# Ledger of designs, part 47: designed miniproteins, single chains, continued (3)

Each design is a single chain, and the fold is of that chain. pLDDT is the mean over its residues in the fold that is shown.

## One batch from the design tools (miniprotein)

Design m9602
Fold by ESMFold2-Fast:
Structure m9602 (fold): chain A 71 residues (1-71)
Amino acid sequence: SREENARLLGEFVASLPLTPEQKAAIALALSGLLDKPLEVVREVIDRLREQAPHLTPEQLIALARKLAEEA
């Protein structure tokens, strides 16, 4: 459901070691996933979690936008 997707995305964004402004940017980038199937949301979160340690905040936000658009 949209509410479950919002909860999962919110928990993921909250877990990231980012500034409030960067968290807002990534949350906006991922907003397109709110109406997607739960499995798609989980796949995007898993991919971002795997890549997060290897990317700058700007690169992570760009990847989030790209993955949300491709979903």
Scores: mean pLDDT 86

Design m9603
Fold by ESMFold2-Fast:
Structure m9603 (fold): chain A 78 residues (1-78)
Amino acid sequence: MSEDVKQALEEMKKLLEQAVAAAKAGDWAQAEALLQQAKDIFADIMSRTAVPQEIVDEVNALIAKTEAEIAKIKAEQA
């Protein structure tokens, strides 16, 4: 795997973790912004480099899990 893909994965994981933390703090605007930044990084790396399907599946699952966690936290705080 290229260094660019490794760095993008690490940055995405950090942003997704920060998005969940922001949601738990009630900062929905920051949570949405961080989630969008992670998606933008994924879209960028996918447009520039061939990413293995296994990694694509892992990232898509991680994003979906993060979106579900944020939605649950938001619903529980409503």
Scores: mean pLDDT 81

Design m9604
Fold by ESMFold2-Fast:
Structure m9604 (fold): chain A 86 residues (1-86)
Amino acid sequence: MEVIEKLEELKKELEEVGADEKLIEAVERAIERLKKEGGDNPEVVKEETAELLKLALEVEGISEEKAEEIVEYSLKGGNMAEVLEK
């Protein structure tokens, strides 16, 4: 669940910086799949992360830092938990 919330926040940030529409749609797709398959399922998270990173690199409209942010949010299964810890 936390991963889904972080992806929703990331989507808003991507929209604010004028990210490529395809990348924003990919984040929406990742959110939908995580809601369907389980937001804390590491297998699903890894698959969605790989797709988002690939798309970000291909569209070239997203900085490498934003692409890494997407990977970090997905791989950590809710980077929000890390923020809330301390």
Scores: mean pLDDT 62

Design m9605
Fold by ESMFold2-Fast:
Structure m9605 (fold): chain A 64 residues (1-64)
Amino acid sequence: MNVLLRITGARDLAQTALDIAKIGGKVEMVTGDEITAVVPKEQVEKVRDIAAKYGGTLEEVGEV
């Protein structure tokens, strides 16, 4: 099962997106202060850790 995630307020959006891609996440959009990505449900906590590392917050938008 995949989950659509939203990350807001990360200090380094480019590096945050790259770190998400490295764990197999599909980065859908990077705009201004926001990243959207699709990841397997088991990867959600890894994405949360990545967001926290860059000072961002993670929101689970829904299952896809």
Scores: mean pLDDT 83

Design m9606
Fold by ESMFold2-Fast:
Structure m9606 (fold): chain A 64 residues (1-64)
Amino acid sequence: MTPELVVLHSSEDHTPLVGLRLSGDPDIEMLSDGTPENVQRVLEEGLAQGLPVVEVRDDGATGP
């Protein structure tokens, strides 16, 4: 299993969250606290290490 960076986008907010997961494992370890600058740093560090980046679509929270 290879570690991957996962970028989670919300349709409501443009600021993504970034986590780490193993390829083939659905569990995501959150690496960012939701600060855009922290998210950018995590992405840059992962890219520098040669980690693949995977974008995940927002599936939305339901309910009024």
Scores: mean pLDDT 68

Design m9607
Fold by ESMFold2-Fast:
Structure m9607 (fold): chain A 86 residues (1-86)
Amino acid sequence: MVPRTTEEFLAMLDQQLAQAKAAGAPQEHLDFLEELREAVEKLGFRVGTLAVAIKQGAKEEDLKEAAEMLGLSEEEIEKAKKLAKE
């Protein structure tokens, strides 16, 4: 199921993070999940998802497609870019 709200996305991330911690996942993976959760919590799942993709070095064409699939406005895309630069 694809999360369609910030609440659903955060619930999925919380479950995934708890499962990863219980399984003894590498710290790099835990850090990534915590960063993703913080971004989603601050800006909503759509903006947070794009911000993490930018920070992870996704290609511009992939970012454009992701923004269109997420239904982001130009203002929301700029917020995601600012978060990724911080």
Scores: mean pLDDT 74

Design m9608
Fold by ESMFold2-Fast:
Structure m9608 (fold): chain A 62 residues (1-62)
Amino acid sequence: GGHEGEDAGAAAASAGADPELAERAGRYANKVSGRESMRAAAGARTPEEATRAAERGYQLGK
């Protein structure tokens, strides 16, 4: 893939997460678990949830 990370970042940013953190986490997660990153971002209903999803994606991509 390659677009899952960008889509996840955009979704997280729309939910109020830090856009830079969301995009960064999405890019890393895309290499390891782009699908998980997308699912987490799509499920976020608050800025806090979106931020946690981005952080989790980053941790998985580490």
Scores: mean pLDDT 57

Design m9609
Fold by ESMFold2-Fast:
Structure m9609 (fold): chain A 91 residues (1-91)
Amino acid sequence: SSFMELLKKDAETAKELAETAKTDLDRLILGGSLTTMIEMLKNRLDKLSKEEAEEALKLIEEALEAAKPHLSEETYKELEEEIEELKEKIK
């Protein structure tokens, strides 16, 4: 789907940003990007197959792990908790 193509592109962009992040602005952009991807998945969950939802979740988890060194502990925990809530809904 076009949604999955956009999400994959956003996740790859977040991973690339994580490799080059050096400033407070870069960290804010990474956090915002991850939050946006999670919200996009939440808003589309009812319209995706279980397989697509699981693939989308994996892409977001990989992007979050790449961004982890650049995020505050609080921000990382909040995003991880939202991902766990999505996992429960996808079951």
Scores: mean pLDDT 84

Design m9610
Fold by ESMFold2-Fast:
Structure m9610 (fold): chain A 71 residues (1-71)
Amino acid sequence: MLSDEEIEKIVEEVLREAEELLRQGVPWHQVAIKAARRTVDELEKKGASDDQIGVALVRLTRGLRELVEAQ
């Protein structure tokens, strides 16, 4: 079972990649879709439960919103 710390680390890595894509001028909707898919794929690969994936997506959505508000 994945720890909360491992989930947070994955979300932080995805958010860092999303921030870089936004800096490169990639449209927000494409960045959001890529970030969500990458988060799900990484967690599924590591055997995360549906509940853990749900928590990660909530954290990702919050982080992505903060990145957009900072622009």
Scores: mean pLDDT 82

Design m9611
Fold by ESMFold2-Fast:
Structure m9611 (fold): chain A 61 residues (1-61)
Amino acid sequence: SEFEELIRVLEALIENADQLTPEALQHLIDSARAYLAAHPDHPLRGRLEELVKRLEEILAS
């Protein structure tokens, strides 16, 4: 599942989020939100939304 793969990639990137630039974090957020918009009814949507929220919180900190 592309959703499962994206979730795994984002979880791995969050572990090193302090080493990412604000521009890289914003790009990840934008890409994940675009993917959510393209797949409104996916069963794993809630997990991806939670990861996007975590990335937004890191960017705001």
Scores: mean pLDDT 79

Design m9612
Fold by ESMFold2-Fast:
Structure m9612 (fold): chain A 86 residues (1-86)
Amino acid sequence: DEELRERMKENWEQARELGKRAIKIAEELGDKELAKRVEETLRQGEQALEYLSDDVEKQLGAAEQLRGTMEKILEYAEKKLKEKKE
């Protein structure tokens, strides 16, 4: 239970950090819509984790899914930034 909760927190912290990096890149791109969508996705993820507070396994799954989503968004943003600068 506690081990799963710590893994959930770790995945949530990673998702937040990846999201913050994606927002910074979106700002460099001038893509306000992308920045807003990342912020909304993180907010919705936080709310989902709160609603799943009685089910640690589902919380972990949701946090892992959110982290994976943020990784893909960051990769997309980094690719777009490289294309713009090159």
Scores: mean pLDDT 85

Design m9613
Fold by ESMFold2-Fast:
Structure m9613 (fold): chain A 70 residues (1-70)
Amino acid sequence: MDDIYAELDALAAASNEQQKRKIAIEKDMLDAMRRMLDYLEPYMTPDQLARMQQNILNVGQRIVDDLRAS
């Protein structure tokens, strides 16, 4: 996840002001998903937790890929 944030920061640094704001909102959404996962962690099996962690990583990677394609 830290690698995804590093990529988002690099993309933001190369972007105009409007695109930087969009990236900041996308980072806030990723943080919100991670906080929800932390809240739900005690109710999950290890397999469910791993699947949800992978889903969040996949969302972050898709955001990076979409920004690179733009």
Scores: mean pLDDT 83

Design m9614
Fold by ESMFold2-Fast:
Structure m9614 (fold): chain A 57 residues (1-57)
Amino acid sequence: MEKLEKYAEIVSKVTGLPLDEAKKRIEELRKKYLEQGFPEDLALAVATAEIIAEALR
């Protein structure tokens, strides 16, 4: 299963962003966290959670 695609679908449904925009935002933040030394799976999860948390403010 494509993890990025699945997380992008969740973000799109929760925040109302288009799927392609959600995917772009997740990948951008995931890259940032990877540069900070986060493991790949954790970077993806944290990026997803951050986008959702910001949308719920």
Scores: mean pLDDT 78

Design m9615
Fold by ESMFold2-Fast:
Structure m9615 (fold): chain A 100 residues (1-100)
Amino acid sequence: SPLLERLRELGRRLLDPSASVEEKREAARQMELVLLEIYLSASPEQQAQLEAAWRRFAAAYEAYLAADEDPTASPEEIAAARQRTGDALEELLRLAEAVL
């Protein structure tokens, strides 16, 4: 699915440690738009699952960006936040794939 491939591409950009915070935030914004398109084709049960998964992902990536912008954060703290964001992304992608 072109939507699933776009969501994966944007997720890779958001998790790229060499990307700027601005590029990561733009990737997240584009992901929300792609996810909305997937959401509109989903059943009510799938919509509830996608909404919950997106909320978990959004909370995780906001924490990751906050850690990445914090000059007092250790590399280990940033890596842990990035890993949690990646885990939430994997679940979001799994649910999106089940819709498409």
Scores: mean pLDDT 88

Design m9616
Fold by ESMFold2-Fast:
Structure m9616 (fold): chain A 92 residues (1-92)
Amino acid sequence: SALEAERARRLAAARASTREEAFNLRRIGLEFTIETFAPRYDELPPHMQEMLRRAAEEALLLGLELPPDLLERLASLPLSPEARAYLELLRA
């Protein structure tokens, strides 16, 4: 599918342009940001809400394995249509 192709392209680009250790550090940072701030999304100032949305979209596009509780939390966020489609794939 077009969404799977786009995810594969982004993952390949991340690996090609970034060393494996840097990719792993970015992944850990994204997971930490989402886990820490997603539960408090409605309490965050607008600039942090935007940061969290971008982190969530990047994590979804990279195909990170997120726990089911966190996927349900992300479902309540105002994500882009592309990120929403990836989220639905992960929840299916």
Scores: mean pLDDT 74

Design m9617
Fold by ESMFold2-Fast:
Structure m9617 (fold): chain A 61 residues (1-61)
Amino acid sequence: MTGTIVDENTIVTDDGRVYTILSKSKDGLVAARSADGRLAFFSTGSPEPAKVGDTVKLVGE
């Protein structure tokens, strides 16, 4: 599943799910929480900090 970082606190996936960003690593990993409270991890696939407008892939749920 892919998504986009739409603001500094929000990921929206291609299927319309919304996640709240909890933290970002320096190497493109993003920890997020779903609307129902589940932890999810996304990656930019790049060893650079994630930024607004970046495409991310779900790597753990």
Scores: mean pLDDT 82

Design m9618
Fold by ESMFold2-Fast:
Structure m9618 (fold): chain A 88 residues (1-88)
Amino acid sequence: MEEREREIRRAAEEAAKATREEMEDKSVEELEEARAAVERALAQEPAAREFIATGSSVPREEAERLLEIRVAQLEASLETLEELLREK
């Protein structure tokens, strides 16, 4: 549990840094397009959880861990994009 929380936090921090480095020099239009793409990906979370619950090809525990990491990365990227948009 604690180790998983640390892994999720680290993945989120790395995603935020990568998003800032990749997107900091982009136009407002490109940042808004990137934000919309991340929001669309996050909107798929309920369907992904349902798919895991119904028996994905990956063991449930591992699939849930990967989903938690992915959601944390997407949320961190979204926050970073919103910060960059405020800086423009």
Scores: mean pLDDT 77

Design m9619
Fold by ESMFold2-Fast:
Structure m9619 (fold): chain A 66 residues (1-66)
Amino acid sequence: MKYTMETELGESTFSFSDEEIIEMLISAGATEEQIEAVAEALKKARKDVTDEEAKELIEKALEALK
């Protein structure tokens, strides 16, 4: 699935697929454990949270890795 999010600066909306997020983590040098944790969070987000909450979780995960 694709996710969209706004930047804090109010710039244009960005869209990411689950696979693009995983590829970004691999490129950033994330460990297999970190990649699995993010994949599990994405699975849970799809079932239990709104699209806006899912975007916020993804943003925080990416920020923590940079």
Scores: mean pLDDT 59

Design m9620
Fold by ESMFold2-Fast:
Structure m9620 (fold): chain A 89 residues (1-89)
Amino acid sequence: SDILAEAIEAIDRLIEALEKGDIEGAEEALEELREVRRRAPDNPLIAAAVELAEKAIEALKEGNELELEIQLGLLGIIRGVLRLELNRS
C-alpha cells in the first residue's frame, strides 16, 4: 500500500539522519512521518513510529546516546514489521 511504503521511506530517512547526527534531516523526516500518520490515524505502528521518532530526536538534541540507541532499535523493529505487512502475499 502507498501508506505503508511512505511510512517505511520516512522511517528510513529518519534513521539515516539520526545515525549521522543530522537534527534538521531528522526533523524533516519526522514531519513526513506525521503526515503519513494523519492519513492513517488507525495504524498503531505508524503512531508508535512517530512517538519513537520524537523521543529519538530529543535524545539526539540532549546528547543522550543510550536513549538514542534504544529509540533507533525500536524504530528498526517497527520498520521491519511495516515491511512484512507491505510484502505479505
Scores: mean pLDDT 89

Design m9621
Fold by ESMFold2-Fast:
Structure m9621 (fold): chain A 92 residues (1-92)
Amino acid sequence: SLIEAQAEATIRATSEFLANFEAAREEAVRHALETGEAEEVVAGLERQAELLREQAALFEAAGLREAARAAEEGARAMEEIARAVREAAEEA
């Protein structure tokens, strides 16, 4: 099933992302400050969070609860990085 394959991929990707969360946050902040593209970085992260929340709803409807939770955790993590980028840009 395509949705089951997507669920497994989402769980794996989110686990890897969360394991490297601090490095991802530091890199996003550094990139945004060096390029002056904080608004673009924030917009990209917020869009990814929205897509993950949509995927979470689809996984939940399909009974794929672990994948739904992984997608929700991924969305929250991306929103947290977006907040860190925005705060760093405001202080620069």
Scores: mean pLDDT 88

Design m9622
Fold by ESMFold2-Fast:
Structure m9622 (fold): chain A 72 residues (1-72)
Amino acid sequence: SLEEPISEEFKKKYLSMTKEELRAFSQYLQDVIKNKNLEELKKLYEEFKKLGDHTIARLVEREIHRLTLKPK
């Protein structure tokens, strides 16, 4: 469904992240996936989708789909 776009401040902050901050964020994303935090994954999917980062959004969507199918 169509949601409100993410704030300009969030978009600016994300795009201005250093390589170190991006690595920290990547590690955080992996931890969220490992902990099966479905609510946080759904939130991240919507935020990246709105930001236009379809690559990360698609990755998060696959993890959501994987967790909502029969878990292994």
Scores: mean pLDDT 65

Design m9623
Fold by ESMFold2-Fast:
Structure m9623 (fold): chain A 100 residues (1-100)
Amino acid sequence: LSPEEEADVRVALALIDLGTYIATTGKSRAEAAREVARHYAERGRLDDVANLIAQLKVDGDEEGYRAALEAVREVVGPETADKIEKRSDELAAQARAARA
């Protein structure tokens, strides 16, 4: 796969949700969200982080999105984390509008 095709696949996989990760690891949704968000943030995959947090917000998973944001803030710092949170809100609003 080209890097662009790989990115599209990873976005699609992120859009499926945390269910598979939880099923394979046995971790709580909040713990899974924290670990996945940290993994993406440590690799500079900030768009993947924004999509993950947006999904958690759409699902109403307050514990999950808080855990994810805390992990991101620890890796990238508060200023970048705040920008990611704002982008996640925009993505969540777009997703809700598209489904209306």
Scores: mean pLDDT 73

Design m9624
Fold by ESMFold2-Fast:
Structure m9624 (fold): chain A 83 residues (1-83)
Amino acid sequence: MEEELKEILERSKESYKKLLELAKEAKKNKDKEMLEAIRKGLEREKGSIEKIKEKFGEKAEPIVELHEETVKEFEEILKEFEK
């Protein structure tokens, strides 16, 4: 159980790092469609995070925090794009 959670966290960290890099590139390229796709992807992933919370309870907190931090960083990129 905890080993599975650790693997999920490690994969999530890598995926979210790549996602934020894509978001920064989309901002530089003025790719509004890509930014919208990333936003919708993060909204869908919130549902997956809730399922992980149901399975692992409070032990899922690091994954929940990682997702929240990623959403916050993405919202910052989106705000700068819309200025």
Scores: mean pLDDT 80

Design m9625
Fold by ESMFold2-Fast:
Structure m9625 (fold): chain A 81 residues (1-81)
Amino acid sequence: KDVMVIEIEADGDEKTLENQAKALKTMSEETGADVVVFLYGEDEEAVEAGKAYLEKEGLFAAKIPKEDEEGKEEALKEFAK
């Protein structure tokens, strides 16, 4: 299964998330691959809001801390099942 992984810093700005979601949907359509978004940020509430927004837009999103390389690997393994 072809997967594109995109890392996004969530800052709580809904307009930024809307623009990013549109771009990710376009990339998925152009490449034919599934897009997986890894959200990170210092504000946990902003990360949670960003994940909820992207999921509402039909994108796959996971809350992964930027420094958590092991967590990124585990999330990819779970998604690839």
Scores: mean pLDDT 71

Design m9626
Fold by ESMFold2-Fast:
Structure m9626 (fold): chain A 65 residues (1-65)
Amino acid sequence: MEEIDRAVVEVSLAAGVTTGELVVGDSPWGPMRVVGRGTPEERRALLDEVVARLNAGERVGTVEL
């Protein structure tokens, strides 16, 4: 179900990406989207872990926080 307060951002895994960094754009394996809910600050905290997971080689279409 859709939420009014949601942020969808395309994430591209760049070489040397530091945990907590977010790159918007296309990647060689397709567009990745990170969906944040709650407050922007809470999303940033969880995004740090999400980015680490994506950099570990996991591909996800949408990740919710």
Scores: mean pLDDT 43

Design m9627
Fold by ESMFold2-Fast:
Structure m9627 (fold): chain A 72 residues (1-72)
Amino acid sequence: SLEEKEEEILKKLDEDWAELEKIFDELSREEQQRIIELLRGQAELAKEAGLEKTAKKLEELAEKLEALLKER
């Protein structure tokens, strides 16, 4: 089902996020901005696909990264 697939996506996002958090501060500002833009784009695609939980999580992650970037 779509719900089961979304749970798999959310688990993968949690794993990918844990890895990204470790290296985010070591990335260039341009790479950090690119990742934020990519996450926002993926959130929009997730909304169009009806993956509302995935879209919300991607937006929250993008906002978290954007806040960190703006503090620099």
Scores: mean pLDDT 80

Design m9628
Fold by ESMFold2-Fast:
Structure m9628 (fold): chain A 59 residues (1-59)
Amino acid sequence: MEERLEEQREISREIGETLRKIGDQLDDIINKSQQTAKQYGKEAGEKTYKQGLEELKKL
């Protein structure tokens, strides 16, 4: 029985918002890493990408 429909909807909404934010941050991380790699070389880009992923894991 779905007696807590509002609570379930709230959780689903929160999950959706979190996923959207994660996607947005991933896109930003990819763009930043590509730009860094272009300016400072592949190694710098990879380091930037890994740091971004570490930060994302804290969400």
Scores: mean pLDDT 76

Design m9629
Fold by ESMFold2-Fast:
Structure m9629 (fold): chain A 84 residues (1-84)
Amino acid sequence: DEGRRQSELLGQLNLAMENADVERVKELLDELRRRGWATYGDLRFEVGDGRVELGGRITFRSLTPDGERVEGVSEDMRPEPRPA
């Protein structure tokens, strides 16, 4: 079921972001985007404070009325890929 798959992917995305796994975050976001479950164009990926931080805007499309949630993904996250 696609709804269950979306929930699984969003959970894995949250975990990858908390683990500062940039490659995994990109992989999971790409899968969500390919399935039409996430829309983004100008996302920037940075590791800060021991986790992946996203710069830019991302919109998630829920397959259920209750929606799925991704922790650690923020539309208002400061979007500057700055070297320290």
Scores: mean pLDDT 65

Design m9630
Fold by ESMFold2-Fast:
Structure m9630 (fold): chain A 82 residues (1-82)
Amino acid sequence: KPLEIDRTGATNVSDKTLALFKDSSLESLNLTGATSVTDGHLLPFVQSPLRRLNLAGNTTFSNADLPEIARRIARGEDVDMS
């Protein structure tokens, strides 16, 4: 069963919340409009089988994770940062 998490508009996403899903076969994560997502929130997923990540409207994550996000795009993964 494909596991998809939609947190569109989330304003309080914690490392603990996201960590609960990293052990699942999570393939899609939508964080469009989430304003509290940081690079620390994304780190647990850089080694997961996550295939789609939507970060449109996010302004709180740092440039520290951008090289890894770009690498995921280069692997054919869908990452939206608009």
Scores: mean pLDDT 57

Design m9631
Fold by ESMFold2-Fast:
Structure m9631 (fold): chain A 80 residues (1-80)
Amino acid sequence: SEKAKKAGDYLVEKAEEKGVLSREELGEVLAEAVRKFNLSDEEANAISTGILYTMGKTKKDELTAEEVRKGVEKGLEWLK
């Protein structure tokens, strides 16, 4: 999904600006991206699930831009 990819890029940009995004900040930025790019519930859930998977794998509640990118990419794999 092109919209989900753009939303993912937006999440990565916000992580780069702040250095890290906490779990709460990731939820806020995802909600902004859903509105900005008009994501479906399926697209939003895929990105959210990929991010949660990455947090579980890294055992962190704060993600760097690289970790957010990996989480988004994992979520987008499930939309194929």
Scores: mean pLDDT 82

Design m9632
Fold by ESMFold2-Fast:
Order: structure tokens, then C-alpha cells, then sequence
Structure m9632 (fold): chain A 93 residues (1-93)
């Protein structure tokens, strides 16, 4: 459900803010599982991009950031954050 995706996204984003590498890996896995049920959820894509970027998976961060931009076009905050992650990931590739 969208609520499950939002909960998983919150866990992943909080773990990134706390610099918790293991929590970020767990959060990312939960977000990816939620995305199987809500594949167009821009907030979940953004959280996955943040988690992947924090873990140094820049290719995955780029893919999820592009999905967050595509699916979040009606939410300027999601798009702006995803664009920042996309730029950061591209600099590392």
C-alpha cells in the first residue's frame, strides 16, 4: 500500500540522516519491497535514491532519482531533492 511505502521511505530517510549504514540497508530493502506493490510512488523512489546514494551505490541512486523525478512531477520538493541526488550520483560515476 502507499502507507507501507511511506513508512518504509521514512525509515530509510531517517537512517540516512542518522548516518546508520545498517539501518539504511534495511530501509532500502523495505522500500524496494513496497515499490513492488506501488511502483509509481515518487516518495518511495526518492527514499530509495537517498539510501542508495548514502551506501555509495551511485548507479542505483541515479535510477531511483530519475524515477522520483518522473513520478513526482506534481511535487516540487520531491523533484528538487531527486535532482540534487541525480547530480551528486552523476559526479561520482
Amino acid sequence: SRAEALGAAALASSSVRLHDKEGTREGLKRVEEALKRVPDNARAHLAAAEGAYFLGDYEKAKEYAELAIKNGKDNSRIVKKAEEILKGAEKEL
Scores: mean pLDDT 81

Design m9633
Fold by ESMFold2-Fast:
Structure m9633 (fold): chain A 94 residues (1-94)
Amino acid sequence: SEEEKSRLINELADKIIKRLEEVVQEGLAAGLSFDELRARVQEELIKAFNEALKEFIKKLGITDFDEAISYLNELERKVFPRVQELLAEAEAKL
């Protein structure tokens, strides 16, 4: 159902955001430069979206590639504003 799809996207967005918050906190604690921190966030984000794509295919039984990409786009819209905020906050602390 659409409700199940939205719920999964929201759960994945929350999980990704929490992981990225942890990555930023760990990077700042480790004394990483802003460029190093940004690169680490980018790597985690790529990994998280690849894992989310696999989960959409498996859990929702998606066989249509365009439908899978549509869910990734919605996930991106939910995650990216928080990524921008986290990186701005981190830069301000450095």
Scores: mean pLDDT 84

Design m9634
Fold by ESMFold2-Fast:
Structure m9634 (fold): chain A 93 residues (1-93)
Amino acid sequence: MDELARVQLEAEILAALSRMILAVAKISTRDKELSPEQKELLAQIERLTEEAVRLAREAREAPDLGRARELLERTRRVHEEIVRLFRELEELL
């Protein structure tokens, strides 16, 4: 079992899922007059998605399993926050 490859792949999957959530958020809001709160939530989802993509890229470039696992954990935490913010945005729509 190549544990490093699995950890790197999981980070890539989380970043891809975060990008999908951002795409859905943008589609769901494009034809709506957004409140300041809704605009802030969308902007934060965009910023965190960029962070998730960056962390997953760093995980792919990680020199060892320990560093890759640390970056996966950070990517997971960022993705969980994106999911939370997306639910808050949907509740306001």
Scores: mean pLDDT 88

Design m9635
Fold by ESMFold2-Fast:
Structure m9635 (fold): chain A 55 residues (1-55)
Amino acid sequence: KEKEKKIKELGEKARKAFDEIRKLYSNNTDENIKKASELERKMAEELQKEYEKLQ
């Protein structure tokens, strides 16, 4: 089913984004903190959007 493929792809994207966020926080400059926060917000929005599609 298309949903299975989407869930798998979303999981991969979330994992990569989380790895990037961790890298940014490991060097906690003001710019990196801002980038990490923006990436977290983008991921939250993406997850919300995908959740809405599953309804």
Scores: mean pLDDT 75

Design m9636
Fold by ESMFold2-Fast:
Structure m9636 (fold): chain A 71 residues (1-71)
Amino acid sequence: SADELRAAMGELFRAAEEVMKKYPDKAKEIRRDAFEAGQAGAEGLRDPSKYDEALARVREAIEKYRKLLEE
């Protein structure tokens, strides 16, 4: 659902912010990756045919950031 994708995008930006605070040297790379994932999410919200791809991209980024925060 659109609400599921919106919730995932919220988690994406929160996780990205925490990674950038913990690893300032990675801030540029994480900011770019989060921006790209966020754009995919926004596209999925506008176009239902892109929803599954957008949700997968956002979730992939969240998992990557959560793993970095566990280190």
Scores: mean pLDDT 86

Design m9637
Fold by ESMFold2-Fast:
Structure m9637 (fold): chain A 98 residues (1-98)
Amino acid sequence: STQVAVGVRGDPELAEETGRLALQRLQERQPTSLDEAVAAATEAAREALERLGIRGTVRVASRSSSTIDGIQIDTATLAVIGEDGRVLAEVTVTVGVT
C-alpha cells in the first residue's frame, strides 16, 4: 500500500490554503508515486496562489529517497516563490510504499 504525507511551512495564509488543497487532491487522486504526489501538491500550491491573488511560481527544490526496513520512502520539497524571487512557502511531500 502507498501512504502519502504533506506538510507546508511559510506564510501562514498561503501555507494553510496550500495544505488544505493538497490534502483534498491527494485524497481524490490517491497517488501511488512521488511524481504523482508532487504533481497534485504543485497544482494545489498554484491554485492557492491564484485564490489569494499572489503572483508566484512553484518548483521542486529537492528530492531524496531512502529505504527503512524494506519500505521505500521518497520525499520532495517544493518552493513557492514570489515575483521578487523570495520563498513564500515550502511544501514537503513524503511517499512511503510498503
Scores: mean pLDDT 86

